Designed miniproteins, single chains, continued (3). Designs and how they scored, part 68

Each design is a single chain, and the fold is of that chain. pLDDT is the mean over its residues in the fold that is shown.

## One batch from the design tools (miniprotein)

Design m10507
Fold by ESMFold2-Fast:
Structure m10507 (fold): chain A 100 residues (1-100)
Amino acid sequence: NAKEHLEEGKKAFEAGDYAAALEHFQKALELDPDYAEAYYYLGEMYYSLGHLDAAKYYYKKALELDPTYEKAKEALEKYFGDDEEIQKLLKEAEEYKKRN
């Protein structure tokens, strides 16, 4: 299931096996396309590889799908806090939390 693939992907990522991590995260998203946590870990993986545009895209997607996903918010604040588009998304996510 999607959760099992996410967990296997996380284990592969922690072990430094980015190819296996990518395959598992992609499989998790095939089974659950709205799986915010899988998008977050794709962001972590691409950030670790120095692919900043891809990392930003996946962190944004995670927070857009789940405005309460604290890890995605923290990553965007830490790595992309000077980006005006990211600043807007972070404000929208906080407004969502206040009303929900």
Scores: mean pLDDT 87

Design m10508
Fold by ESMFold2-Fast:
Formats: structure tokens, sequence, C-alpha cells
Structure m10508 (fold): chain A 59 residues (1-59)
């Protein structure tokens, strides 16, 4: 389950892995509003923090 792996990666502090897992989860279930919201919130947090922004994968 990619959504669960994304949450596990976040708990481990691996933001790049978390974002990639959330992208895969959304691709497999695009109607999962909770996962889309979690991914968006993660991206917004990363963009607000210069150290985290550098770790964002390309879209």
Amino acid sequence: DYAEKGREALAAGDLAAAMEYYKRAIALNPEDEEVRKEARELRERALADPALKAKLPPS
C-alpha cells in the first residue's frame, strides 16, 4: 500500500520517499481525497522550509 508507505517514510523523516509514495498512491487511486490532501500538505510544508524545499523530487 503506497499511501501507508508514504506515511511510514514521513515518520522516518524521508520527505522525498514520502512524496514519491504519495504520487504512486494517487496514480492508483486518484479519487482518494485523504491521500491527495496529505500529499498537498507535505508539499506546502516543504516549500515553506528552505531545507526541506531542496529535498523535493521533480514533478
Scores: mean pLDDT 73

Design m10509
Fold by ESMFold2-Fast:
Structure m10509 (fold): chain A 62 residues (1-62)
Amino acid sequence: MLDWKAVEASVLLLAAAVYLRIGDYEKAIEYAEEAKRIAEEAGDEGLVRAAESLIKEAKARA
């Protein structure tokens, strides 16, 4: 059965990736931090790592 929290975290990561692409690093970090929190609640280690990677990249570019 699909975990709705994992879906929500995935959508937030997609939004963060879009903001990173357009150069809005503040929004990219904000959305990725929310995605990480929800991914941790869902127990999805892959999504947690994806969010951490995106946060690290956004902070390095900001």
Scores: mean pLDDT 82

Design m10510
Fold by ESMFold2-Fast:
Structure m10510 (fold): chain A 56 residues (1-56)
Amino acid sequence: MAPLDHQVVQEFAKSFPTLTRGQLRDYLLQQGFPEETINNALQYLEEQGLLSPEPP
């Protein structure tokens, strides 16, 4: 995934800081992003510490 895609997803995460990983994934799917792009972006956000943790 290109760095530009990471920036777009970071902006979504910053705009909706209460969203969990699963909620953000569902939101991005509704926005028309492909699953591969979403999975790569979520992995990147986890590495950067920008996602709320999923409940156990």
Scores: mean pLDDT 67

Design m10511
Fold by ESMFold2-Fast:
Structure m10511 (fold): chain A 105 residues (1-105)
Amino acid sequence: YYEEAKEAAQRAIELAKELNDPVTVKAAQSILKAAEFAEKNGDEKGVKRALGTAYELLGILYEKQGKLDEAIKAFEKASQAYRDAGDEEGAKWMEEKVKQLKEKK
């Protein structure tokens, strides 16, 4: 989970930089720091939540680019990570987002 959260957050940083979106770059950097802090404190649920937030952000960035398949996959991974973190409402929100994006294809 931690290595995956770190990689997902780093991908979000790079994609946001490519889109010249400094607000999203800072958001992705905050997620990376949150994952690192949770890992150092032994907060496994915090790491899983950071993973969910990182994939949610990736999904949003892919959706902005019109990359619907990549966005759907990212939101599906976010849903699973939120569920693993015990965040059932976050997971359901991501599942609803996946349904909406599938309607656009």
Scores: mean pLDDT 83

Design m10512
Fold by ESMFold2-Fast:
Structure m10512 (fold): chain A 105 residues (1-105)
Amino acid sequence: SLEEEAEELAERALAAAEAGDREAMEEYLRRLYELLDLTEEEVEALLASLSAEERAELERTLAGLREGARDAGARAGLAPEQQELLAEAAGEILRILRAWEERRR
């Protein structure tokens, strides 16, 4: 299914980030954009169209997700730069999926 393919690409992006492979991470994120028929510009536009309350909730969720990713990376013994890459990947995945949900409304 589309959801299963999106989950697989998200997992591969996170695995690449954990390995410190920015190029592979960005390639899997690009494929996720293609799978969901979204561009980076469309994601930004969709997220900008959210209400102030929805944007505040998204920002809280993103902050918690990025912090959780850094903590998980630290426990796994990853270098600080890999922890930040994991946080970046996790945040971008959530932003893409949230924009996809908004477009489906």
Scores: mean pLDDT 90

Design m10513
Fold by ESMFold2-Fast:
Structure m10513 (fold): chain A 86 residues (1-86)
Amino acid sequence: DELLEQGILLASLGKYDEAIELFKKALELDPNNAVAWLYLGEVLFEQGKLEEAIEYFEKALELAPDDKVIQSLAETLLKAAKEKLE
């Protein structure tokens, strides 16, 4: 997915607002795209928007129960976000 690849690249460069726009566009095309939810949550986590990040990580887990990579990444990030709220 071109939108996801571009969003990931922008996020890696610290261009979080631009990355969020691309991930949201990917979700407009496919709202069941667990990868887009996961990366959107990760960008929000980096911005300190921990409660929103938690919601999106949980959404990714719900949409991809059989994907071991998404499950592992989302569970790790969800734990980190919850620990930062303490």
Scores: mean pLDDT 84

Design m10514
Fold by ESMFold2-Fast:
Parts: sequence; C-alpha cells; structure tokens
Structure m10514 (fold): chain A 65 residues (1-65)
Amino acid sequence: SKEEEEIAEYLFNIIKDKVDEHKDELTEESKEEILKNAKETAEENLSPELAEELVEKIEAYLKSL
C-alpha cells in the first residue's frame, strides 16, 4: 500500500542518517549488524516485497561507502 511505501522511505532515511552519523566508525562487522537489524525491522513492518526493496537499498548504500 502507499502507507507501507511511506513507512519504507521513513525507515530508509532513519537508517541512512544513523549510518551517516557513525560513518567514520563503520567496520565490516558493524555494516553486517546494520543490515541484519534493517532486515528484521523491514520484515516486521513491511510486506515481503517492500522489505526486500528496503534491505537492498540499505545494502547498496553501505557498499557505496
């Protein structure tokens, strides 16, 4: 639904902002933990399709750093 899409965007922005705040402290282990937590949060709050999309966006963002 449109509401779920708005939640997905909101969650992405929160996670991105948190990553950006700790950018200089990011390790491979912390990136894995962020991705794991993002997946759990997405699966709990979103449809499977939107959860997958959010996780892929977070993974892509982390890889871009």
Scores: mean pLDDT 82

Design m10515
Fold by ESMFold2-Fast:
Structure m10515 (fold): chain A 76 residues (1-76)
Amino acid sequence: MIPYDPEEARRHVEAAEELIKKAEEFLKNGDYQKAARYIVAAFIEATAADILGDREGAEKVRQKALEVSKKLDEKI
């Protein structure tokens, strides 16, 4: 199993937040393919955070990514 590391988990949550912000920017600019890629990357970072011990932070960023994903789905 991946070692429990709450500090590393926090960095993954921070990375997911950055990726979500970039996805929102691409969505506003009409770059739906880049928005989709950044949303997927954010889910990957959230999963890493969850595995490393920040389940609450991971769930929060997953919910944010899902909301951006729903907005993107309305545009495609």
Scores: mean pLDDT 82

Design m10516
Fold by ESMFold2-Fast:
Structure m10516 (fold): chain A 60 residues (1-60)
Amino acid sequence: MVKVYVTSIRNLILMYKEIPEKRETYARNLRRLVELALKEFPDNPEVQEAAREAEEALAA
């Protein structure tokens, strides 16, 4: 389950970067997925790292 969250977050980051015409849609989905993953696994280091990668991508 953790691996599914991490993989999905990283895939959304790639789509956000590669498909600028849908940037806002992927940004909303990415933020929501990160919130859900952190709520389920707040102390999991892989989830925390994926969340940081997402925040960095969204801040750029």
Scores: mean pLDDT 82

Design m10517
Fold by ESMFold2-Fast:
Structure m10517 (fold): chain A 73 residues (1-73)
Amino acid sequence: SERERLRRVFLEVARKFQEIVDESGDPELEDEAFRNLAELARKARELYQQKPVDEAIEEFRKLADEFIEKLKK
């Protein structure tokens, strides 16, 4: 289903956040990562409602990359 495709992409992004947290060893970064993932989950649901699934996934990946970049700073 389209929802399952978006969910899989979200889980892929969640794994990337986990890798960053694991590599940093910083507990503050872990808390920030969890907050960012919660916001991304909300955005993913919004995109799924507004756009065709392929466009929703592309836009979600862009947003996730922006969040990851901010997390690394």
Scores: mean pLDDT 79

Design m10518
Fold by ESMFold2-Fast:
Structure m10518 (fold): chain A 96 residues (1-96)
Amino acid sequence: MAEEVLQKGLEALRKGNYDEAIELFEKAIELAKDDPVLQARAYYLLGAAYFQKGDYEKAIESFKKAIELARGVDPRLYRDAQLFLKEVEKKLKEKK
């Protein structure tokens, strides 16, 4: 169930339906309460969706959650989330 909702969110994100993607990723996070790997992936994708929507503050919050959950569990996602967080922080400062 959680994985299916995550995949549906990815499809919405790919089509540019950012609000739908956000809702689906939030639902995936709720369904994956005991799965830190899936929660970390969902938070990473939630951050990406907020970034695409231009909500940099929410993107930063989501990437920080992904980093916390991926630490010691998914080294690649941990690194990717940190790199994306840096990019979003830079863009937020530059655009302001």
Scores: mean pLDDT 85

Design m10519
Fold by ESMFold2-Fast:
Structure m10519 (fold): chain A 78 residues (1-78)
Amino acid sequence: SLKDQAVKKLQQASDYASQGDTKKAIKLLDEASKLAKQAGDDGTSSAANILKKQLENGTDPKGVSSAARQLSDELKKE
């Protein structure tokens, strides 16, 4: 499902952000945002887009990694 794909992309984004691979994390957060939007989950889409912008603006990647993991866990529980 689109939701399951978004969960996977958020998990991958969390992993890459924790490793300092911000470019891959940004791409995965963008993909997760688009998948969530297609699934009708505007909340998750907006949250993923905010995390993407935080990485683009040089925020702590570990903070974004934690937030992306949290978002993935919340989406998976739906």
Scores: mean pLDDT 85

Design m10520
Fold by ESMFold2-Fast:
Structure m10520 (fold): chain A 56 residues (1-56)
Amino acid sequence: SAAQIAALRAQLQDALDNSTNLDDGAIAGAQVVLNDPNATAATLQAALQGVQDSDQ
């Protein structure tokens, strides 16, 4: 749903803004997904998990 996609975009942006030890690749990948207006919920969830997994 549009609401789910909006929430996932907000969560991904928040994760990027608040994570301090991210790999450059994880940051770049997440930014590509955030810049894609057609990103699906599955793609956004995968990007969010990648950012969170990279933040340690």
Scores: mean pLDDT 76

Design m10521
Fold by ESMFold2-Fast:
Structure m10521 (fold): chain A 64 residues (1-64)
Amino acid sequence: EEDLKKGKELLEQGKPLEALKYFANAIRKDPKNAEAYDGMAQAAEKLGLTRSAENLRKKAEELR
């Protein structure tokens, strides 16, 4: 929960690389957290990792 919130704050601050670490920690604690995968996809997209972002969004949709 806290890792997810921190990741979102960092994305809003324009720090996608730092946000990615917090979203990764959220996924490690709860591998079925669709919102964490969405956040990680947004961070990946801001870093230009289009393929990774698409895969992460697909995973988030599967978990909903």
Scores: mean pLDDT 81

Design m10522
Fold by ESMFold2-Fast:
Structure m10522 (fold): chain A 81 residues (1-81)
Amino acid sequence: DPLEEAKKLIDEGFKLFREGMKAYNAGDLEKARELFKKAVELFRKAIELMEKVPNPDPGLLKAVRTMLDLAEALLEEIEKE
């Protein structure tokens, strides 16, 4: 089931994003970068799966896209060094 697979990817992505935020706030930019890269990959895969669902949840899709945008923005900020 693509939606169930997407939910598992979203859950793991949120976990990695949260761990990345902890690393970022602690000044561990290398760890934050790796965690955000993994979160971005999982959120992208989840969005691709959700877009193939005949009736995607618009609220969930919007939330995942927002999290992807945040993770990408933070990753870009770290990689500007």
Scores: mean pLDDT 83

Design m10523
Fold by ESMFold2-Fast:
Structure m10523 (fold): chain A 82 residues (1-82)
Amino acid sequence: MGKEIIEAAKNKDLDKLFELLQTYLGLDEKKAVTLVSTAGMDPAAFYRQLAELFEEKGDEEIAEELRKLAEEEEKKREEWLK
């Protein structure tokens, strides 16, 4: 399940991401909408927030993968601003 959320995020499958945030992570509709919106506006912040949710749930492996994705997006942003 955690890897499916990462796959949905990478593929920009926002409908599937919204569903999985509610069904797997237990987010309410407002929180899920906010997080999905963040995915488009600030992908690094999105991946960091998602990593915190998975760490809270006890999924350290997925949380670590998400932190790595956040760092990758941060590097892309730094290169773009350079």
Scores: mean pLDDT 77

Design m10524
Fold by ESMFold2-Fast:
Structure m10524 (fold): chain A 60 residues (1-60)
Amino acid sequence: SEKEELEKKLEELEREGVRAVIEGRYAELAQHLREMAKIYEELGDEEKAARLRAIAEQYE
């Protein structure tokens, strides 16, 4: 389903985000967090999307 595809995308972005943190690549982390926020918004989780955008702003 579309929801399953979005959840798979979130898992991949989380994995890439963890790698970015380990490598100190904060600009890439910010980009991944924003993409995750868009997916959460599409899933209807506006609060989680807003939180992720706020965190991403700190890493720019």
Scores: mean pLDDT 82

Design m10525
Fold by ESMFold2-Fast:
Structure m10525 (fold): chain A 71 residues (1-71)
Amino acid sequence: MTIDEELARVAAKYGPKILDALEAGDWAAYYRTVAELAEEVARIYKSHGLEDKAATAQAVADEYRARAEAA
């Protein structure tokens, strides 16, 4: 599977969950779902040897995890 196909699959998996959380006003669920999306993106980049992109995605995941705990 190409990196673009893996990223598209992750977007399709998490996109509806993000929209549902936003529609419900569930900010804690929104932040957790974005963190999970970013963690999966980081794993995909790392598996393809894109270490800088993986580190950036992991930093986004860590930020949204912190927001979820504060919400």
Scores: mean pLDDT 85

Design m10526
Fold by ESMFold2-Fast:
Structure m10526 (fold): chain A 64 residues (1-64)
Amino acid sequence: RYSRRAAFREAGRAWAAAATPEQRAVLQEIADKLNEIGDKIDEALAKYRAGEISEEEARALAGS
């Protein structure tokens, strides 16, 4: 590929091809859920690395 812009355009086309209102709502819901999980993982890892919590506690905070 000759530019990163081509990759961005392909991502845009994939989004446009999948762009029904229902699919857009599902993608937004998934993105929101992933962001929430990411925040929990970051917090759990920071505390685990600082030695404030055990590995079991870190896993509970991150994924359950």
Scores: mean pLDDT 67

Design m10527
Fold by ESMFold2-Fast:
Structure m10527 (fold): chain A 69 residues (1-69)
Amino acid sequence: GKIEAAGRILARRHGVSVETATRAVELAYKLIKDENLSPIEAGKRVAKELGISERVGVSAAAYAKILLQ
């Protein structure tokens, strides 16, 4: 689906696994949609929860925001 496609793009751009990237986009999507977090707030929470850099987390949240528009 769209989340898995965004995960593949994120993985290639940032050198992280497709599994980690897909989980990051999926979690960011949920946080933005269900909890109404900003992309920056969602990205920071994703980074903390998945043990990845804030740069990758914020990028995942940016992709998730695009999927919600």
Scores: mean pLDDT 87

Design m10528
Fold by ESMFold2-Fast:
Order: structure tokens, then C-alpha cells, then sequence
Structure m10528 (fold): chain A 68 residues (1-68)
């Protein structure tokens, strides 16, 4: 469900230490895993080195779930 996907994304981002503001943006602008990956990729390009490193891990884990 949409709520289960949002919960998964929120927990994953919390685990990787992503700021709440970034997590909120991804969750508000996405309805599914594909859209979330698109937003995360855009944020990755704009992020500083520290945030980019953390976002890369989130993108990798989320991409793996999308392929299933």
C-alpha cells in the first residue's frame, strides 16, 4: 500500500541519518517507489558531500526493492 511504502522510505532514511526536511520532501512529492527514486536522484545532484554519501545508500536499497 501507499502507507506501507511511505513507512518503508521513512524508516530507511532515518536509518541512514537523512535530515527530516529531506525525508518530508521525498514523502510529500512521491506516490510510489519510482517517484521517490526520481526525487532522491535530483536531491543527490544538489546535495553536499556528506548528504550525497548517505543518499547514495538510500537510493541503492530502494532501487533493490523496486527490482523485486
Amino acid sequence: SREEIKKFIRELMKEEGIPDEVTKEVLEKSSNLGEALQILSELYQKADEELRKRLKKVIAKLSEKLIE
Scores: mean pLDDT 82

Design m10529
Fold by ESMFold2-Fast:
Structure m10529 (fold): chain A 67 residues (1-67)
Amino acid sequence: MKAELEREVDEGVAKIAAAVELVAARRNPTPEVIAEAKARLEALKKRYPQAQEYIDEALAELEALEA
């Protein structure tokens, strides 16, 4: 089932990308880095809506870094 395999791959790619953005922001938590990471996660959420919950969690973690 190609569609189910593509969904699993896309979801995995989105989760890895979100984790990478979080790690990058945590290492350099400047307003510029956090804003760029948020923009990339919003674009990722638009591209992979099936990973929305995971991306929303990553966005919340980024907002916590701003506080």
Scores: mean pLDDT 77

Design m10530
Fold by ESMFold2-Fast:
Structure m10530 (fold): chain A 83 residues (1-83)
Amino acid sequence: SERLIELAKKVPGEAGKLIIEAAKDLPTNLKYSALKVIRAADLLPGEAGEIVKEGARQAMTAKNPEEAADILVKALEEALKKL
């Protein structure tokens, strides 16, 4: 997802890099990519980290990579408001 990568570039440090990697891998391995986003969330401060973690948890239950990407995009848009 281009939008997911664009938003991830706005996330500072190692967390942003992990989310970019997860976005690239998402079409081939949804659950592994979502777990990588949870790891990234643990590197984010406060409420932003909790929002991203919840988004990744929901993305793991998505029916396809497109739905998972949409969930993660929404989570990152909300998390960036708290960073």
Scores: mean pLDDT 86

Design m10532
Fold by ESMFold2-Fast:
Structure m10532 (fold): chain A 67 residues (1-67)
Amino acid sequence: SVEEELEELRKKLEEAKKLDPEEQVKMTKEVIDRAVELIRRHPERRAELLRLLGEAQDLYLEAYAKL
């Protein structure tokens, strides 16, 4: 379900915060890609998915800046 996928992606973002910048970039990119796919499939959950996407993009950019 979209709820289970959202929970998984949120857990991955929390785990990514504890990783080295190189691994953070990899994990956040996966979360971004999956969030975009979920937005396409579940427009009714757009607001929640866009917030998750924003959080993942912010962490991705922070991690990338450390490379």
Scores: mean pLDDT 86

Design m10533
Fold by ESMFold2-Fast:
Structure m10533 (fold): chain A 64 residues (1-64)
Amino acid sequence: SELKQEAQKLKEKAKELFKKAKKLREKAKKTPDPKKKKELLLEAEILEGLGLIYLGVANLLESK
């Protein structure tokens, strides 16, 4: 099913977004500049949010 293939791609994209967010959080821990730290954490939160959206859409597509 084309919808199942699309769902799998979205899950893979979500996984990559979560990996990038984790790396940004690890980089933030090593960053002494408060402004840069906040920017890295905000970027991580945005990527995590986008990943959750992709997972939600993937689950919807699998229900069809």
Scores: mean pLDDT 88

Design m10534
Fold by ESMFold2-Fast:
Structure m10534 (fold): chain A 67 residues (1-67)
Amino acid sequence: MIDEGALADAMVRMIVAVGEIAEKNGDIETAIELYEEALELAKKTPLVSEETIEYVEERLREAKEKL
């Protein structure tokens, strides 16, 4: 099945979701660390979509602007 790419995207998105929860709780530094981990994983995984990578980069940028 072609869901290996979807699974990779889902894993990256799950890490981002945890980061978004941390950000909502005011733990911006934790959110940044989680977004950076998600971005590194996404860049190392060739099946992750460019849209997912861009989404993580945007979240990381926005979180860093809050510091």
Scores: mean pLDDT 80

Design m10535
Fold by ESMFold2-Fast:
Structure m10535 (fold): chain A 55 residues (1-55)
Amino acid sequence: AEELAREIVRHARELGYEMRLDEVRATIEEQGMDREDVERMIRVIEQAARARRER
């Protein structure tokens, strides 16, 4: 789960801010992950986005 969260954060960085959290969440849910893992990944993404707002 943590490895996947880091991968998603990396992708968000590459794509910029075009990717909103609701879109990211929808993509993760489409992969059929557990709800707990989805929520954990969203939290990691939020924290990373906070540290890496606008470049």
Scores: mean pLDDT 63

Design m10536
Fold by ESMFold2-Fast:
Structure m10536 (fold): chain A 91 residues (1-91)
Amino acid sequence: KLEEVKEEGKKLVEELYKLVKEIIELAYELGELSEEEKEEALKLLEERKEEALKKVEEAKTLEEAEEFLERLKKEVEQAKKELKELKEKKA
């Protein structure tokens, strides 16, 4: 139960990482980010990924793990929306 929620959480962290990385790369291509801003954003993304994975692994209760999972799901949906909007600007 707890272990299953943690596995789902890790999968969502990886999905969120890929989405945000694509957002950063597309924003740079569209001229919305400078090269320096892109490098800083990618560095922060790596740090946030490591922190998120650690939080998933360190969750001690099912409630704690489920709350973090719910937050990750919302962040994934927001990232998907932002990516779609950026792709529409490129088209």
Scores: mean pLDDT 83

Design m10537
Fold by ESMFold2-Fast:
Structure m10537 (fold): chain A 69 residues (1-69)
Amino acid sequence: MKENIGKALRELLEVAKTEPEELAERAIKLLREMSKKLPEYREEIEKFIKLIEEKRFEEAEKLLKELVP
């Protein structure tokens, strides 16, 4: 389960990193929906969203690796 969540988060992170701000906003919206459906991961997903919004992609990568050991 964590592996599937980590893959989805990684795909959304890559979209946010390589595409214009419009796609980053779309990725953030999808992440917020995931946090509603997966309350166990809400804190981690909210931190991930904040890092993407702040363009702190290196820290987002570190958080992703912690979610997918």
Scores: mean pLDDT 73

Design m10538
Fold by ESMFold2-Fast:
Order: sequence, then C-alpha cells, then structure tokens
Structure m10538 (fold): chain A 55 residues (1-55)
Amino acid sequence: SMEERLRKLQEELDELMERLKELSAQAGGVQTPEISKLEEEIVRLQREIARLKKG
C-alpha cells in the first residue's frame, strides 16, 4: 500500500538525517563532499515522499 511505502521511505529518511547529524558534528561545521551527497539524497527523498502524499 501507499502507506507502507511512505513508512519505509520515512524510515530511510530518518536514518540519512541521523547520519548527516553525525557527519556534521564530526566535521565541526565544515562542508565536506560526503555531507553534500547526504544533503542531496535527503532532499531527493523528501521530494519523493511529498509527491507520494499528493497522489
């Protein structure tokens, strides 16, 4: 169902956001390529979730 798909995507988003917090803390606020990639993945996933909610 759409609800099951949304739950799985939300779980994935939560994991990526936690990883981003860890890397940001480790980097002391310095932007790194790894942080930039995670931010892009998070934005992409958030947009996918938003699109599914509109359907």
Scores: mean pLDDT 83

Design m10539
Fold by ESMFold2-Fast:
Structure m10539 (fold): chain A 92 residues (1-92)
Amino acid sequence: MKVVVPAPASEREAVRQIVALMARYAEYYDVDPELAANLKAEFERVVSTLSPELQAIARRTFAEVEALVKQGKYSEAYAAIERGAAELMAAV
């Protein structure tokens, strides 16, 4: 199943979209690898529309989430998403 997020109306909306995409990526990584790959592609597309500061925070957060998910550490991955979401919302 292919996911396409609508164009965000603001950076705040874009931040909400990327947080949701990271959470869904973690959820589907081992269940549906094709959907997980599509979610990662949509994340990269939305992130590329953000300011350089938000791009840096988003990419660091996603890298941490991806590393944790590859290790099967899903609780830690969701905690990383929450920390990254707080940092992104503080920067927007």
Scores: mean pLDDT 84

Design m10540
Fold by ESMFold2-Fast:
Order: structure tokens, then sequence, then C-alpha cells
Structure m10540 (fold): chain A 58 residues (1-58)
């Protein structure tokens, strides 16, 4: 029982760590796409952002 609770706590901490890393990478990728597409029409920018977002889906 104690070992089970400690293992769950550890897994939750690891998941939070991984989530933070993923969020950082995603934010940087979004900013990069926004900069690369800033001179493009709104429709094209939205399309590229959607493609990036879809690539992040697990």
Amino acid sequence: LKEYIENLKKKISELKKKQDEIDKVRTEAFNQVLEETKDLPEEERIKKLKELYESFKK
C-alpha cells in the first residue's frame, strides 16, 4: 500500500515535468510559425497553425 502510493506520487511528478517541457516546446514552435508567417494572409497563417497544433496531438 505505502509503496503503491509513493509510486503514484512519483509518476504524477514525472508527468507534470514532461507536460511543462512539452508546453515550452509547443509555445516556442507556435512563436516560430507566427514569425515565419507574419507577412502571409490570415487564412494561410491559420492553416499553418492548425497543422502545427495537429502535429502536437497525442
Scores: mean pLDDT 74

Design m10541
Fold by ESMFold2-Fast:
Structure m10541 (fold): chain A 96 residues (1-96)
Amino acid sequence: VVDEELAEARARYDKAVEEVKKLGNKPIVDKIDKYFDERIAEAEKRSKWLAVELYRLATEFLKDIAENPENAEKIAERNLKYFDKLWETEKARLAA
């Protein structure tokens, strides 16, 4: 059931955000969280499955930052570019 998977994916994402915030990278986490919130909210309106995949991808990005806090800025820049490309591709696919 997609609703259960969406709830689980969101819970894992929320936990990852809190873990990275505790490591002291709040400005970077705030930037990432705002970016994903805006796009995932739009994805939920179009496809719940897309929202689940975006939450999973976002959680992995935050995990990478938590494991490498000294490189947080570089990881955030790289992953946000990748996420944006993935989002635009899926958005185009859903519109076709």
Scores: mean pLDDT 76

Design m10542
Fold by ESMFold2-Fast:
Structure m10542 (fold): chain A 61 residues (1-61)
Amino acid sequence: PEEEAERYLKQADEAEKNGDYVTAARYYWKAALHYRRAGDEEKADEMISKAQEAALKGAGG
């Protein structure tokens, strides 16, 4: 579960670097889900925050 979360986090970071904030937000949400399943609630909450920030950037906020 953590390995899968880390994979999604890397995909999200790459998308954000490319300015694809919508894709970044989706992958941060997927990473959060997998961290939560792994029992890492702190990492899951961090990923949710990053997803929300990416979504706001993609919406012009």
Scores: mean pLDDT 81

Design m10543
Fold by ESMFold2-Fast:
Parts: structure tokens; C-alpha cells; sequence
Structure m10543 (fold): chain A 89 residues (1-89)
């Protein structure tokens, strides 16, 4: 699956970067805006697994179920996965 491979690659790349460079948290409004843009782009590309994960992340953030330190890493994984998918089209 192209989406599965993109997500796994994004996870590896982001995890490797986080070993030396933690991602600084941004204001909630900036996170929400980027997540909305990412959801729209995933929908337009038909990236169903990325879309599902992005919607789950948005819901988890709104419900306070995602640890603050995990928000930016998870968002970065989804952003990178979508970039890989776009480059593979």
C-alpha cells in the first residue's frame, strides 16, 4: 500500500530527526489551521489512511486525549506522509 509505505517512511524520518531536534510546540490556533489544511489536502488526494489518522488526531486534540508533547510529532508524520504520497503520483 502506497499510503502505508509513506506513513512508515514518514514515521522513520521524523523519529530519526527527533533524536537530535525536538519539535517546539506551536499555539493551538496554528496547529488547528495546519491540521484543517492537511485534512483538506488528504481528501483531495484520496489519501484515505492519512485522512483517517488526521481526523483522529484532530478529534483527540479537541477532546484532550493527545499528550501535548505528541501533537507536533504526530502532525509532522502526517505532513511528511502526504508529501511522499504527492511525490509518488
Amino acid sequence: SLEREAIERAYREVSERLLTEPIAPRPPEEVERELEELIERARELGAEEVLRRAEALRRGIREGKVAPENVEPLLEVLRRALEIIEESL
Scores: mean pLDDT 84

Design m10544
Fold by ESMFold2-Fast:
Structure m10544 (fold): chain A 67 residues (1-67)
Amino acid sequence: MTPLQEAMRHLGEGHKAFQAGDYETAAEHYRRAAELFREVLGPDHPIAKGAERFAELARQKAEEAAA
């Protein structure tokens, strides 16, 4: 797979995990997607920033679920 295709796969897996309430798994996939999008598109690209925001949101929800 190209890095862009891999990033899109991780974004999709993150969304599936998030919808299932598995926020820990979602955060990991979104984090990986953000890394790959930064490599391919650059850190200032809206898609890369969007993936970073999804990773942070999922991380926060995982912390809340562990309380």
Scores: mean pLDDT 83

